Designed miniproteins, single chains. Designs and how they scored, part 94

Each design is a single chain, and the fold is of that chain. pLDDT is the mean over its residues in the fold that is shown.

## One batch from the design tools (miniprotein)

Design m3483
Fold by ESMFold2-Fast:
Structure m3483 (fold): chain A 73 residues (1-73)
Amino acid sequence: AMSERVAEAIAPLVAELEAVKEREGTDDWSVAWDLLLNKDLGLTAEQLKNLTPEQFTALSEERIARHLARLAA
């Protein structure tokens, strides 16, 4: 299933986001959600299905790192 596969692929990212969220003292899931969806790429359900778990994780990590750096600035 797509949801299972996506969840498995992004599990490490979710864990990192959880840690950052707690450390920041901000429970802003809108930011985490935006990063997980790669809002900058505008990924659709069909595009998500076409991504391998590894590709999704790699793209999300790059985007999350960049976005978090900007937020920290």
Scores: mean pLDDT 56

Design m3484
Fold by ESMFold2-Fast:
Structure m3484 (fold): chain A 89 residues (1-89)
Amino acid sequence: SADELMARANRVAQERLGKLDLSPEAREAFAQAATRIANAALNGDKEKMDEVIAEAGERLRKYASPEQAEAAVDTLREIGELLYEAAKA
């Protein structure tokens, strides 16, 4: 169900964000990207979601280690996919 997908997106965000130990600047970049991805995904705009994920990767690489940036981008992608499927249901 959509509610189950939304709950899973929230769990993924909480679990992985806590493990990433991001700087304040990286956390701000992640939060801004997560909001834009959620808006695009819930509007069914997959192209915009993919664009925002790519932009977030560039920003995160400026404020985080390569490993942190990759993990953060993977987290954003999973959140976006779950929210996109929730909107589609």
Scores: mean pLDDT 82

Design m3485
Fold by ESMFold2-Fast:
Structure m3485 (fold): chain A 66 residues (1-66)
Amino acid sequence: VNEEQRKKALELMKEALEAIKAGDFEKARELAKEIESLGIPSYAEAVELMLEDELMQRVAEHELSL
C-alpha cells in the first residue's frame, strides 16, 4: 500500500464518518468497501465498527423513549 492510497482511504474514512453521523449508513458501507478495495481493510473495518456503534446508540435512544 502506497502513501497516496492511504491518504485516499483517510479521506474516504472521514466521509464515511460524516455519513454515519448523518444517518446515511448505506453510503458509509459503500465508502468502507471502497477503502477495502484500496488495500487497507483495517480502515474499512474501523468504519464498520463505528457504524455499528452509532446504530446501536440510536436504537438504544429510541428504546428509552418507548
Scores: mean pLDDT 77

Design m3486
Fold by ESMFold2-Fast:
Structure m3486 (fold): chain A 56 residues (1-56)
Amino acid sequence: MTEEERAGIEKALQLARETGSISIALVALKEARKLGDEELVERAEKLIEELRQQAA
């Protein structure tokens, strides 16, 4: 299950970056926090910050 969940988060991060969707990035962050995967949490937080800067 953990490996499948991690793959799902990776896919969500890629989709969020491609579409510029902060909502998808927030979902990825929530799932990464739930798994306790610090690397994915950091990647999601960084992506959200980047997308917010692009929206400004």
Scores: mean pLDDT 80

Design m3487
Fold by ESMFold2-Fast:
Formats: C-alpha cells, sequence, structure tokens
Structure m3487 (fold): chain A 68 residues (1-68)
C-alpha cells in the first residue's frame, strides 16, 4: 500500500471506531464509510497523502457539525 492508501484506511478505521463508540446513527456511519471509500479512491488515483488527509479531516468536521 502507498503512504496515502495506508493513511486513508487508518483515518477511516479511526473515524468509524469513534462513531460507533459515540453510538452515532447508522446513516452517519454509512456516510463515514462512503467518505473512507472516496479517500481510498483518491489515494489510489495518486492524490498526495497530505491532500487526502486534509480533505478527509475537513469532511469529518462537517459531518460532526451536523450531528453533534
Amino acid sequence: LSPAERSALALRDLALAEARRANLPESVIQEIERLGEEALAQARAGVPVEEVERAFVDRMREIYARHR
């Protein structure tokens, strides 16, 4: 796995674990899963790791702002 792919998978796993611990709705968990798939697709397309990480974090902040 590339560094960007490894980062995308780690960010997805951490976000899903946090959402499950917080008992967030299934709809939110599915949204995070979709975001993780997008991040992995970007990493596989050659997007730099720092850009993949920034995009993921920004989208997660938006999700949390709507649901917390």
Scores: mean pLDDT 82

Design m3488
Fold by ESMFold2-Fast:
Structure m3488 (fold): chain A 92 residues (1-92)
Amino acid sequence: GSEAVEAVIEAFETALASGATASVTLEGDSIVLTITGANDAAIAAAKEAAEKAKKAGAKAELTIEGDTVTLRVSGLSVSDQTAVVLAGIGLS
């Protein structure tokens, strides 16, 4: 299913609720979550999303540079990519 996409969206919502700035974009078959001004809650949410995405069979790459967190989840199906677009997440 869309468990990898759902995990990224959950982390995005958690980051925003924690007071961080977050964005989600599609890059080909990858969904990319970028968090700036990340606190411990936002970092923990991104780590949990990476583990959930891996458990769902997706490839997840997590990069932490100071207070900036980038989570890339690759190997999305065309159906999962369509679900992200329909959810109103930007393309780049």
Scores: mean pLDDT 78

Design m3489
Fold by ESMFold2-Fast:
Structure m3489 (fold): chain A 66 residues (1-66)
Amino acid sequence: MTFVVTLTGNESQRKALVEFLESQPFATVTKVADDTYVVTLTGTPQQQIALTLMLLGEPFVTLTVV
């Protein structure tokens, strides 16, 4: 599953979320712009759903499914 993630928070909030995403062993994160990332999930279906729900719940994040 692949998402385009756009970050709308402040510098500290963006950095924290990027570091969290990059720490995930079953996710690949590609920077496209300073506030825009492409995230591809390679884990189990349950792991993919769990991370998707977490991202949908994050404030200052816009999530688009590709």
Scores: mean pLDDT 77

Design m3490
Fold by ESMFold2-Fast:
Structure m3490 (fold): chain A 85 residues (1-85)
Amino acid sequence: SAADALNTAGLVAFAQGNYDAATANFNQALALNPANAEAHANLALVHLELGSADAALAHAQLALALDPSPSILVLAIINDVNAKL
């Protein structure tokens, strides 16, 4: 899907350290599908890397609410934020 392609492009940007491009791609995926759990999980990862713990936790919780199947990434973000509070 178009949202999946945007999530992939965002992850490529993230891997290159381009967090602005990563955020833009994930936000565009959410503009196409606001219930995209993967885009919320990926935004949580970006916010965690930028040191925005509250934003990272909020997006990780949204991802889990939209897709309650265990995601190693989402659970790792929640655990990392909670351990550092």
Scores: mean pLDDT 81

Design m3491
Fold by ESMFold2-Fast:
Structure m3491 (fold): chain A 81 residues (1-81)
Amino acid sequence: MKEFLEKMKKAIDEGREALLEAQRRLWEVVEKGKDRPDYQKLVRKAVALMMTAVSYMIEGKVDEALRLLDEGIAELEKELK
């Protein structure tokens, strides 16, 4: 049983750093927009982006998930400016 948990932990650790970095950047963009009148729309878009990225990761498409996050973050930044 411990061997199963070790395999899961290693897979999580390998993907964790990249995901956390992308997530930190995404939430930093959301924080920058918090005083905008359309902040609620920004939050909904960020949540949808995260949910889609998580779905890709569950399917084993880690590279696609990270690319989606990077592109989505760039789009949100453009909408803030």
Scores: mean pLDDT 72

Design m3492
Fold by ESMFold2-Fast:
Structure m3492 (fold): chain A 68 residues (1-68)
Amino acid sequence: MLSEEERLELARREADFIIDTGRALGLSPEEILAVLERHLAAQDDLSEEQRREILEEAARRIAELEAA
């Protein structure tokens, strides 16, 4: 069984994978965030607060990559 910290780490790794894959496929930032939001919404073991935190972190990362 995953600890709370391990579950959050896994969710962050999944977010990173979605961002990386989406960018490689030429998806827009909005499309990538929509995919991630749907993925996180399907996780019943994450709180609304945790999902929001991960989504906000992803949005910041995408913005940084777009500015590069």
Scores: mean pLDDT 81

Design m3493
Fold by ESMFold2-Fast:
Parts: sequence; C-alpha cells; structure tokens
Structure m3493 (fold): chain A 56 residues (1-56)
Amino acid sequence: SLEEGAKLFNQGKYEEAIELYKEILKREPDNKKARALLAQTLFAMGKVEEALEVAK
C-alpha cells in the first residue's frame, strides 16, 4: 500500500519503499501517486536518472 511505502520512506528504508512502489505500479501502471512517490524516493537516494525516467 502507499501508506506502507510512506512508512518505509520515513524510516529511511528507501530500497524497501522503492520495491513496494514498483509492485504497486505493476498492479496499477497509471497510479500517478505511486509514480510520484517512487520518483521522490529515487531522488532521495541520488538516483536522478532513474527518478526522471519514472516521473515521465
């Protein structure tokens, strides 16, 4: 869930949050909120290129 992803992000567990948001996007490819949260998490990790690709 998006709530579980936010919890992981707040705990600094960025890799786990990324995995969870990617699983949500596999189920719901047009979930704009999950995409935005995934991009935000990638930016927080310094993965700028991956974040920009997701944000499209």
Scores: mean pLDDT 82

Design m3494
Fold by ESMFold2-Fast:
Structure m3494 (fold): chain A 96 residues (1-96)
Amino acid sequence: MAEEAREKGAEAIPELVKALTDSDPLVRRQAAEALGAVGRDAQEPAFEPLIKALKDPHPGVRRAALEALRDLGIDLVESNPEKKKIYDEALKELEK
């Protein structure tokens, strides 16, 4: 809510986006969760990386990315047919 909190969140976004490609699935999961927690400021820079994380081999990372995309705004997913297909596929995996 404070301007400083918003700026700190935005400053973390590039590092969190990089962490989505880390070799450790725990790091990738935490990065997705943190991007979702940042909210709207992460929406543009994290959208494509989070869509890619929906195809992650680790189910915990896929779940965190799916939850983060919902927190950032499902409208972006709905307006992109190819990305919606990836999102829907991740949802089917999560239903198991």
Scores: mean pLDDT 73

Design m3495
Fold by ESMFold2-Fast:
Structure m3495 (fold): chain A 120 residues (1-120)
Amino acid sequence: SQDSLLEQLRNTIEQIRQNLSDTERLQQLLDQLESILDQIMSNPSLHPKILPLLPDLLDTLERLLGLPDLPPSLLVRVFNLAYKVVQYLDSVPSSLVPESLRQRARELLERAAKRLGITL
């Protein structure tokens, strides 16, 4: 159900925060997060419910990107997730999305791209 997916999103974000030192666990959790986001973000009726969760998601991805020894495999996943968030926010009507949230997502994407040597 949609409520189950939103709960899975919240729980996955919290598990990522609890496992910042476990590379193998983080890889699995980030892959799960991407799958959950694909399912939730494809449903426009969920915009009012997902938008309030995005600040916590971005905070979590920013914490991962801030790790000095973040492996390239996890960095690629952070980049892919940031890209997905940016694409999602660009698809949502501007009246529903705070400009600060769009700016934070874009900054995160640009920072991840820079670390990977990717030009956007």
Scores: mean pLDDT 86

Design m3496
Fold by ESMFold2-Fast:
Structure m3496 (fold): chain A 70 residues (1-70)
Amino acid sequence: MSEEEGERAKEQLIEWGKQIGAQAEAAGNDSLKRKAEEAIARVKRADPRNWKEIVELALEVGKLEMELQK
């Protein structure tokens, strides 16, 4: 994987996490908002060449989206 591809994936995950956090805040779900903020911070620290970590972070953000839909 190129570093550019990893950086793009990180940007997409950060944007998705921000959307989840905003929706959680609107719903009054402070716990989910905090989890979204923590996920965004972890994505920002991730190595764009570490696909395993990026995939694990994508799964974590996906779980937050599922919690938002309940």
Scores: mean pLDDT 82

Design m3497
Fold by ESMFold2-Fast:
Structure m3497 (fold): chain A 60 residues (1-60)
Amino acid sequence: MSVEEILEEFEKRLKELLEKNASPDELNKVIFEAFEKLLEAGVPAEEARKKIDEIVEKIL
C-alpha cells in the first residue's frame, strides 16, 4: 500500500467513525493503525505524525 493510499484510507475511516459518533478509543486506534502503516511503508516517525495531524486537523 502506498503512502497516499494509507492516508486516503485513514481519512475515510476517520470520517466514518466520526459519523457513527465513535468513542475516543476507537478514534485513537485508527490513528495508531495509520501511524504504524506509515512506519511500515518507510515513512519516518516525525513525518508520519505530521501527515496524520494534517488529516485530523482537516476533518476536525
Scores: mean pLDDT 81

Design m3498
Fold by ESMFold2-Fast:
Structure m3498 (fold): chain A 89 residues (1-89)
Amino acid sequence: DAAKEAEYAALIAETKARAERVNAELERLREEGDLERLLDLQEEEARYVAEKLAQAADLFATEEEKAEFEAKLPPILAEHAAWLEKQRA
């Protein structure tokens, strides 16, 4: 289905572009030491990623396709979690 393929490709492209923007913003906030805004941004992105994953789930025919999409989700949450763990140490 060309429509579903286009929609899936759009979700991947959108998620990737957002990850780049959010990574840049997180680095800026980290350098500034604005921990509250950094946490707010992380929560906003967590909700966005969850919403996009839910949308993508409706497009997948198999668990393999879903796993591929999940692997392409922005690593922003993992980077932020690792940064927070480092701050706690």
Scores: mean pLDDT 67

Design m3499
Fold by ESMFold2-Fast:
Structure m3499 (fold): chain A 95 residues (1-95)
Amino acid sequence: VSKEKADLVKRYLELELKAPYFSEGQAVAIAQAIEDYRLNKITKEEAGAIILKAILEAYGVEGSTESDLLKLSPEKRKQALEIRDKLVKAIENLP
C-alpha cells in the first residue's frame, strides 16, 4: 500500500475516530487490509482481524483475536471495539 493511503487512514483515525496514538506501521497494516479487501484478496472477516491486531498493538497488547481484548481494561476494550467497528463499516468509503 502507498504512503499516501496509509497517511489517509492515519488522518481518519485522528480526525474522525479521535485516535491519534496509532503508529505509521499500524496505519499501513490497516490501509493494506482495506486495499486487499477492495481487491477481493481477503474477506471482510480477514480484514477485520488485521484491523483488530493493529488496534491491539496500538494499545500495547500482543494478539489478533477478540479474546485478546480481555487483556485491556473495560474502557480501552470498549474504545478498541468502537474503532474496529467504525473502520470495518467505513472500509468501502476509505480512499
Scores: mean pLDDT 76

Design m3500
Fold by ESMFold2-Fast:
Order: structure tokens, then sequence, then C-alpha cells
Structure m3500 (fold): chain A 85 residues (1-85)
């Protein structure tokens, strides 16, 4: 359970880094920066989740990180959508 949460965060970090690369290639520096901020915050959450004493604590860490990056993640997603349109 705890390991699954850590792996989930790792995959999200990888996806956001790929989004940043795509946005940078498209010339969207602001979108790339937003995606990079999300990746950085999720990587910090992953480190905290690895050190958590329980799966419950790891879930709380992941949920807190998701709330913190919600606006940047939405901005990055909208910019990826706009670039694809």
Amino acid sequence: MKQEIVEGLEKQVELMRRAAELLREAGDEEGAEAAERVARALEEARRRAEEAESAEEAIEIAEEAAREVEKDAEAAAERVRAAAA
C-alpha cells in the first residue's frame, strides 16, 4: 500500500517532467515552468511518503501535495490541451 503511493507519485513526477519538455518545445515557457513546479512538489511529497510510518500517513502527504499543486497542474493541463489543439 505505502509502496503503491510512492510509485504513483514517481509516475506523476515523470509525466509532469514530460509535459514540461513538450511545452518548452512548443515555446510555452510559462506552461513548462508550471509543470516543473508540480514535478518538484510531487518529488518532495514522494520523499516524505517514503519516510512515512504508515500507508495512511503517505496518503495524507499525497493529498496535501495534490492540493498545493492543483492550480499549477490545471494550468499545465490546459496549456498542453491548447498546444494540441
Scores: mean pLDDT 82

Design m3501
Fold by ESMFold2-Fast:
Structure m3501 (fold): chain A 78 residues (1-78)
Amino acid sequence: SWEEEIERLLKERGLPPLSEEQRKAVRAMAYFLRAVATGDEEDVEKAAEILGWSEERKERMLEQARETKAFIESLKAS
């Protein structure tokens, strides 16, 4: 999992382990990054559930994920 990978990295760097809130943020970020790759609303819904986003914020984040996906695809075509 993303939490396990980051906690391993922190341990190797001699940094303290992730807090519960930081673990939630990492999990939500993993879903959001997946949404950027897939454009899938379900991945944004999972991030929203973890972070407690409003429906309005969820809609904006879905739009941002899809716009970021399109931008990355544009760069690959160049």
Scores: mean pLDDT 79

Design m3502
Fold by ESMFold2-Fast:
Structure m3502 (fold): chain A 69 residues (1-69)
Amino acid sequence: SAAEKAAREAERALEEALARAEAAPSKEEALRILERWVEEHRELVQQASEERARELLKRLLEKAKKIAE
């Protein structure tokens, strides 16, 4: 489905963003990488099913929390 295609595209980009955030030289830069993913992939997340969207956002928030610690 178009929703699942959107979810997979957003998920692939999220995995790349999470890896870049982990390698980032500062906490501020790591959080900016995650914020940029949200901004750039908002429409794909909106096209995804609610369940898939919640899963992607949960992964993002868990990583952001770890960076903020």
Scores: mean pLDDT 86

Design m3503
Fold by ESMFold2-Fast:
Structure m3503 (fold): chain A 57 residues (1-57)
Amino acid sequence: SAELEAARRALEAARAATNRAEALSAVGGSQDVLDRSTDPEARELAREAIEAAREAV
């Protein structure tokens, strides 16, 4: 699904983040997934992405 793909991209971006701007971008993408998706897999990946990104900021 598009939401699952978005969540996976956000997690990849979060894990690759080396600065605050990249981390914030990943958080934004993850939050969009959480706001729109009821898919447990997409939501879990989005939460992981937010956690990873917060470690970078």
Scores: mean pLDDT 81

Design m3504
Fold by ESMFold2-Fast:
Structure m3504 (fold): chain A 55 residues (1-55)
Amino acid sequence: SAMDLLLEGLDAFAQGKYEEAVALFEEVLTRHREELPESAVELAEQALRQAKAKL
């Protein structure tokens, strides 16, 4: 599910797997955005920006 992808991205970020985190956050925002509540979309967008900053 979209939420599972977001959680996988957050786990990857926490593990320092920034390239994997970026891919997961881009996936959820591009293909599953409408399946997420707005708060989760905002979290994913912020997390994506932070993960990209680590690359």
Scores: mean pLDDT 86

Design m3505
Fold by ESMFold2-Fast:
Structure m3505 (fold): chain A 56 residues (1-56)
Amino acid sequence: MEEVIERLRKEAGLSDEDIEELKKTFEQIPEPEITEAMMRGDFKKARELIKKKLEE
């Protein structure tokens, strides 16, 4: 998990705030869509999904 989060920061351009929200989400409820995008290596899609979740 930690290594994946660091890659999201570097490759998807996520801020520390976005990463903290992602960690909290994964601790409570794994977001299937975000998890699937991350497993596929589609970090751009994962970033977009995270932004949508934060804006909702």
Scores: mean pLDDT 65

Design m3506
Fold by ESMFold2-Fast:
Structure m3506 (fold): chain A 82 residues (1-82)
Amino acid sequence: SVLKEVEEILEKIKEEFKKKGMKNDEVVEYLEKILPELPEAVQLLIRAWRNPDLSDAEVERLLALFADDAEAAAELRAYLAA
């Protein structure tokens, strides 16, 4: 599933930064720097982690990326509601 692939990419990024001893603020700054080179779904999820106040357009785009996977779409809606 697309959501599982996105989660695996995010976990790998997080673990690599943890291994390098980066502080949370440094991790966020580095993610912003590489953000344009990441898949769109990963970019939008990173933005959601930083700013819970996503625009309606960004939320709609996130949901559209998972439209073909009903389970992933449901999990994403639950994530955004939390």
Scores: mean pLDDT 61

Design m3507
Fold by ESMFold2-Fast:
Structure m3507 (fold): chain A 71 residues (1-71)
Amino acid sequence: ALSPLELAILEALAEHGPLSQAELARLLGVSQSTVSRHLRRLEARGLVERLADGRWALSEAGAAALAAARA
C-alpha cells in the first residue's frame, strides 16, 4: 500500500508535472533525504521515472496507482 507521503508525492507530480527532489521537499514540508528515500521506493515499483534533467515524473503505472488510491 502507498504511505501518506508516497501518495502525496504522486499527487504533486500529477498536479504540477515533473518536479525536482528539492521542489517536492518544499511542497511536502519534508527534507530532501526523506523525499529521496521515498522516490527510490516508488521508482523501484515503477510508479515514478527519473528524467534526463534529474526531475521526477509520474509514470503510467503511478497514475493508475494514484487513481486506485483515490477511488
Scores: mean pLDDT 86

Design m3508
Fold by ESMFold2-Fast:
Structure m3508 (fold): chain A 98 residues (1-98)
Amino acid sequence: SSVVDFAQDFFFTQIVNSMSDDQQQQWVQGIRQGDVVGPFSGIMTMFKQQYEQQTGQPISDDDFQQGAQVIRQQFEDFLGVTISDDQFQQAFQQAMNS
């Protein structure tokens, strides 16, 4: 899927290469405390904007949800954490309304 490939590339180029060790620790603590909805929504919104800019077309809700799930999985794998379904759904809803 082009949206899956884009989400994986986005996570690597925009998040992994830009995140310091201190920022990684802040993300881990925020996820453990249940307080990452805002920051995670911001990343999803940035993904949506970059995807739409590159394709020249609005992202569909289904493609946006698929890309957001890829980003969630990449964060979990990269940081060794689990993001709750409640945090994910709240962040996704905020990003859809942006």
Scores: mean pLDDT 83

Design m3509
Fold by ESMFold2-Fast:
Order: sequence, then structure tokens, then C-alpha cells
Structure m3509 (fold): chain A 93 residues (1-93)
Amino acid sequence: MEKAEEYAKKGKELYEQGKYEEAIEYYEKALAIDPDYALAWANLGRALAALGKYDEANEYFDKARAIDPKDPEVLRIEIETGVELLKRAVLSL
């Protein structure tokens, strides 16, 4: 678990810097160690949504919920991603 969490932490830091493609690489490394890491699937989905890959993002959010449907952090990431996308849509109007 610790090694997967370390890669997920680096992915989050890269995401916060706007380095979405590098963030995805680190989340994929986390999932290669622990494929049941629901939070890493959710963060991978968020990074994909930031790159406009909404279908892939939704698929990975579905995976995160299938692994842990009651994780409040997974739900928070999914909601925040939806809010971010809604804000972008409103700004385009």
C-alpha cells in the first residue's frame, strides 16, 4: 500500500501543477502496484477529464465506485470534477 500511495501522492502534486499527463503516469504506476486502489482510479479519472477525455474519466470513476462505493474521497473527487466541467461549460456560454 505505501508504494502505491507514494505514486498517487506524486500524481496529485503534478495534477495541482497542471501537469495532467505526468499525473496520469504516476496514478498508473500506483494502480500497477495496487489495482484495487479506488482513490487512484478516481484521481486518474479527474486528470483525464482535465485533458477533455470525459468517456475514459467516467469509465475510471465507475471502476473507483465498484471497488469502494462508500469512499467519501472518491465521491468528493467525482463531484469536484463534475463541478469543474460545469464551470467550464458555463464560461463558454
Scores: mean pLDDT 80

Design m3510
Fold by ESMFold2-Fast:
Structure m3510 (fold): chain A 80 residues (1-80)
Amino acid sequence: MVEIKVTLPEGVSEEDKERIEKIKNEIFDKYKPQIEAALAAGDEDAVMLLISQFLKDFFDKVKEELGEELARKVKVKINI
C-alpha cells in the first residue's frame, strides 16, 4: 500500500492544512494507478520516476496556491 505523509511547519492554519491535504489527494489520485502498476511490475525505476513527478506537481501547486515560503517548509515522505 502506498502511503503519503505530509509534515507541515509549526503555525500553519487549519485552513491551509486542509488545502494542502486536498492538493496532495488530488495530485496523488492522478499518479496512484501508475505507481501501483509499476509496483506490481517490479519496476523500481518507474516507481521512483512517478514519485518524483508527483512531488514536483505537488510542490508546484502548493507554491502556486499558498506561496513559495510555505511550500519550501512542507516535507513529504512516501512509503511503499
Scores: mean pLDDT 82

Design m3511
Fold by ESMFold2-Fast:
Structure m3511 (fold): chain A 56 residues (1-56)
Amino acid sequence: SKEELKERIRRALRAHYGQASDEEVDELAEGVTEALLAGKDYVSERPFAAVGTAVP
């Protein structure tokens, strides 16, 4: 479900980017989740625009 996907992504981002605020991590997780559900590529949506790196 969308909720589970978002939680999974948020948890991974939080664990890796502990320096970022909870709000920043939540925004990224929500954006990535919506992009995936809309059938769009997460790289095209640039969920990690701040780092400028393409993460599969």
Scores: mean pLDDT 65

Design m3512
Fold by ESMFold2-Fast:
Parts: C-alpha cells; structure tokens; sequence
Structure m3512 (fold): chain A 60 residues (1-60)
C-alpha cells in the first residue's frame, strides 16, 4: 500500500543522501512499483525523481 511505498521512498532518499546510489536505485524502483500499485501519482513522481538522481550518480 501507500505506507510501504512511502517507506521505500524514504529509504531510497536516505541512501541517495549518503551517496549509496546502488541502494537508492533499488529502493526507488521498489517505491515506483508500490506507488503505481496504490495509485499515488505524487509518490510515483517523487520516486521517479530519486530514481533519475540515483542513475545520474552511477553515470547512467
């Protein structure tokens, strides 16, 4: 549900802040999936933003 999506997003945001781009990428992918399943468009948008920043950190 949305609570699981929020938890995954928070974990991904923490990993991104710590420079752990691999963990941020994994967490952001999970958050996007969970947000889509819950229909939370704003949560999905935020998760995709973290995903793109994690990819950029990895040079992707």
Amino acid sequence: GAADARRSLAAAERALAEGDYTAALTGAHQAVKLARESGDEELERRAREVLERARAGLGL
Scores: mean pLDDT 85

Design m3513
Fold by ESMFold2-Fast:
Structure m3513 (fold): chain A 70 residues (1-70)
Amino acid sequence: KLTKEQLKTIFENADKDGDGVVSKEELKEHLHKNGINFSDEEVEELIKLADKDGDGVVDWKELEEMLKEL
């Protein structure tokens, strides 16, 4: 139900510093604001799959690659 275009728009809105990375908290909040009912646990899993370095942030390219499996 969540399209790549929707996720990209949400990511861009969450990335207020324009540095191409978003924290778990920012992504979670903007998903909820767009009516995407991901739980905190689901967002954490999403970030964990995209954030292979484990620093708690994700860039769009990592998220896009993960989304291809959904």
Scores: mean pLDDT 70

Design m3514
Fold by ESMFold2-Fast:
Structure m3514 (fold): chain A 87 residues (1-87)
Amino acid sequence: SLEEALELARRAIDKVEAILQQMGFSELAKKLKQMALRMLQDESKRVELLRSVAELAREIGKRYPELREQAEEAARLAEEALRLLES
């Protein structure tokens, strides 16, 4: 359902914010989360946003092994949200 997809998307965004804060980008993380939540409300931007969230999370996991588990979880949540939006 759309509601379930949006809940998963919000969780993915929250996970990426937490990861960026752990990396020392606290102010940037808060601003990016606010922008992402606004984009999530726009039906025309949801798919591209979630693909970008998944891609960013995957990239962080590849470059920072200490964050890999958290990053893979964030990517999975974004990919699950995409699957529900496309179904």
Scores: mean pLDDT 87

Design m3515
Fold by ESMFold2-Fast:
Structure m3515 (fold): chain A 61 residues (1-61)
Amino acid sequence: SVEEEIEKLREEAKRYAEEGRVGKARRLMMQMIELMEKAGVPKEEIEAEARELEAWVERAE
């Protein structure tokens, strides 16, 4: 399902961020956001998810 794909991308993005692979993490984050937009997820929820992942990426840098 779309929800399963979004969750998979979220977990992969976090994993790569923790590994210091920030470019890969950001690419996966963008794919997740695109899927969330296509699934009709509220803008505020998408922005919250993006901020959380950016925090993980910044922590890895």
Scores: mean pLDDT 80

Design m3516
Fold by ESMFold2-Fast:
Structure m3516 (fold): chain A 66 residues (1-66)
Amino acid sequence: EAEEYLKKGEEALKKKNYEEALKYAEKAIAIDPNYVEAWKLLAKAYLEMEDFEKAKEYKEKAEKLE
């Protein structure tokens, strides 16, 4: 489920496995596009990868879903 993918993505991010974190965040969003926490995970992963443009884009997406 979406929550399970979020958990796996958070674990991947903690291990600095950014590609895996992105994959799981995207799977959670595919199941629930309004899942704010999944969009925040996606933004965090891009921020850690220093992709500031994508980090900002997905952070703004999460803000709009509040």
Scores: mean pLDDT 85

Design m3517
Fold by ESMFold2-Fast:
Parts: sequence; structure tokens; C-alpha cells
Structure m3517 (fold): chain A 63 residues (1-63)
Amino acid sequence: GAELLERAVEAARAGDSEAAIRLMEELRKQGASPEELRRVGAAAAEAGDLRTAQHALELVRSL
């Protein structure tokens, strides 16, 4: 849901890779859209966390 997406984006912006990845996995499990997962990946990339950004791309490809 929207609340889970907000938490994932906030974790990604803060550079909290573990939380961001965990929240993205929950988003995927709940049927998150590619656009929602890309938003988390973009936030991670802007924060310089390329590993979390790459994880988001892999999740999008698996949808």
C-alpha cells in the first residue's frame, strides 16, 4: 500500500539499504507496480546507494 511505499522511499533516501530492500520485497509480495518499485530505486540512486537501486531493477524485471 501507499504507506509501505512511503516507508521504502524514506529508507532509500536515508541510505538504509537493509530497510529499503526489505520494504521493496514486501511491496513486490503485495503486488506493487513497476512504477512503485522504480520510485524506490530512484530514491536509492539519488542517495548514492546503487546496490539498492539495482535490487529495485531486478524486482521490476521479475514482475
Scores: mean pLDDT 83

Design m3518
Fold by ESMFold2-Fast:
Structure m3518 (fold): chain A 91 residues (1-91)
Amino acid sequence: MEEIRKELLDSMSPEERELYEHRVKALKEFGEKVTKLLNKAREQGNEDLIKEIEELYREFLSRLYRATSREQIDEVKAEFEKKLEEIEKKL
């Protein structure tokens, strides 16, 4: 994975590489929050919240991959972090 990632990054323009790395960072940071909340919902047996979190994450991925700038990526992350916080309040 690391070797393939390096080759992929080396084939990109500097702007494409920066955008890709920014997306990967946003994906990692949001994914960590999603994983923690999913584990909590699973421990509580709250199937409805599990579905809400999974649907939110799918929407996040769709929006993130459609983002064409760092600003748009940051806006998507902020929007979905707020939505995730509202779900967390239900736990």
Scores: mean pLDDT 81

Design m3519
Fold by ESMFold2-Fast:
Structure m3519 (fold): chain A 86 residues (1-86)
Amino acid sequence: MKVVITIEHADEETIEEVREEAERYRKQGLEAEVKVEGDTVTLTIENATVEQVIAYELRAIGYELDGYKVEITRKGDTTEIKIDVG
């Protein structure tokens, strides 16, 4: 499965955390990529497990409970999660 996580208005700490997360996934043999455009960070995992997708959806729910804007979109085997922390 593919998962794409986009965090808008991310601070430097959040961007660094996402980069470290991607490095951990790559060390586990997953295809993980990080893109940073200004204060927007996007993490793409091409070969995510079902358990990893669920973990990201739970993390997104955590952001929503904290009052941030969250959007989850599913298209076939791709899950896209957008979080605005601005």
Scores: mean pLDDT 84

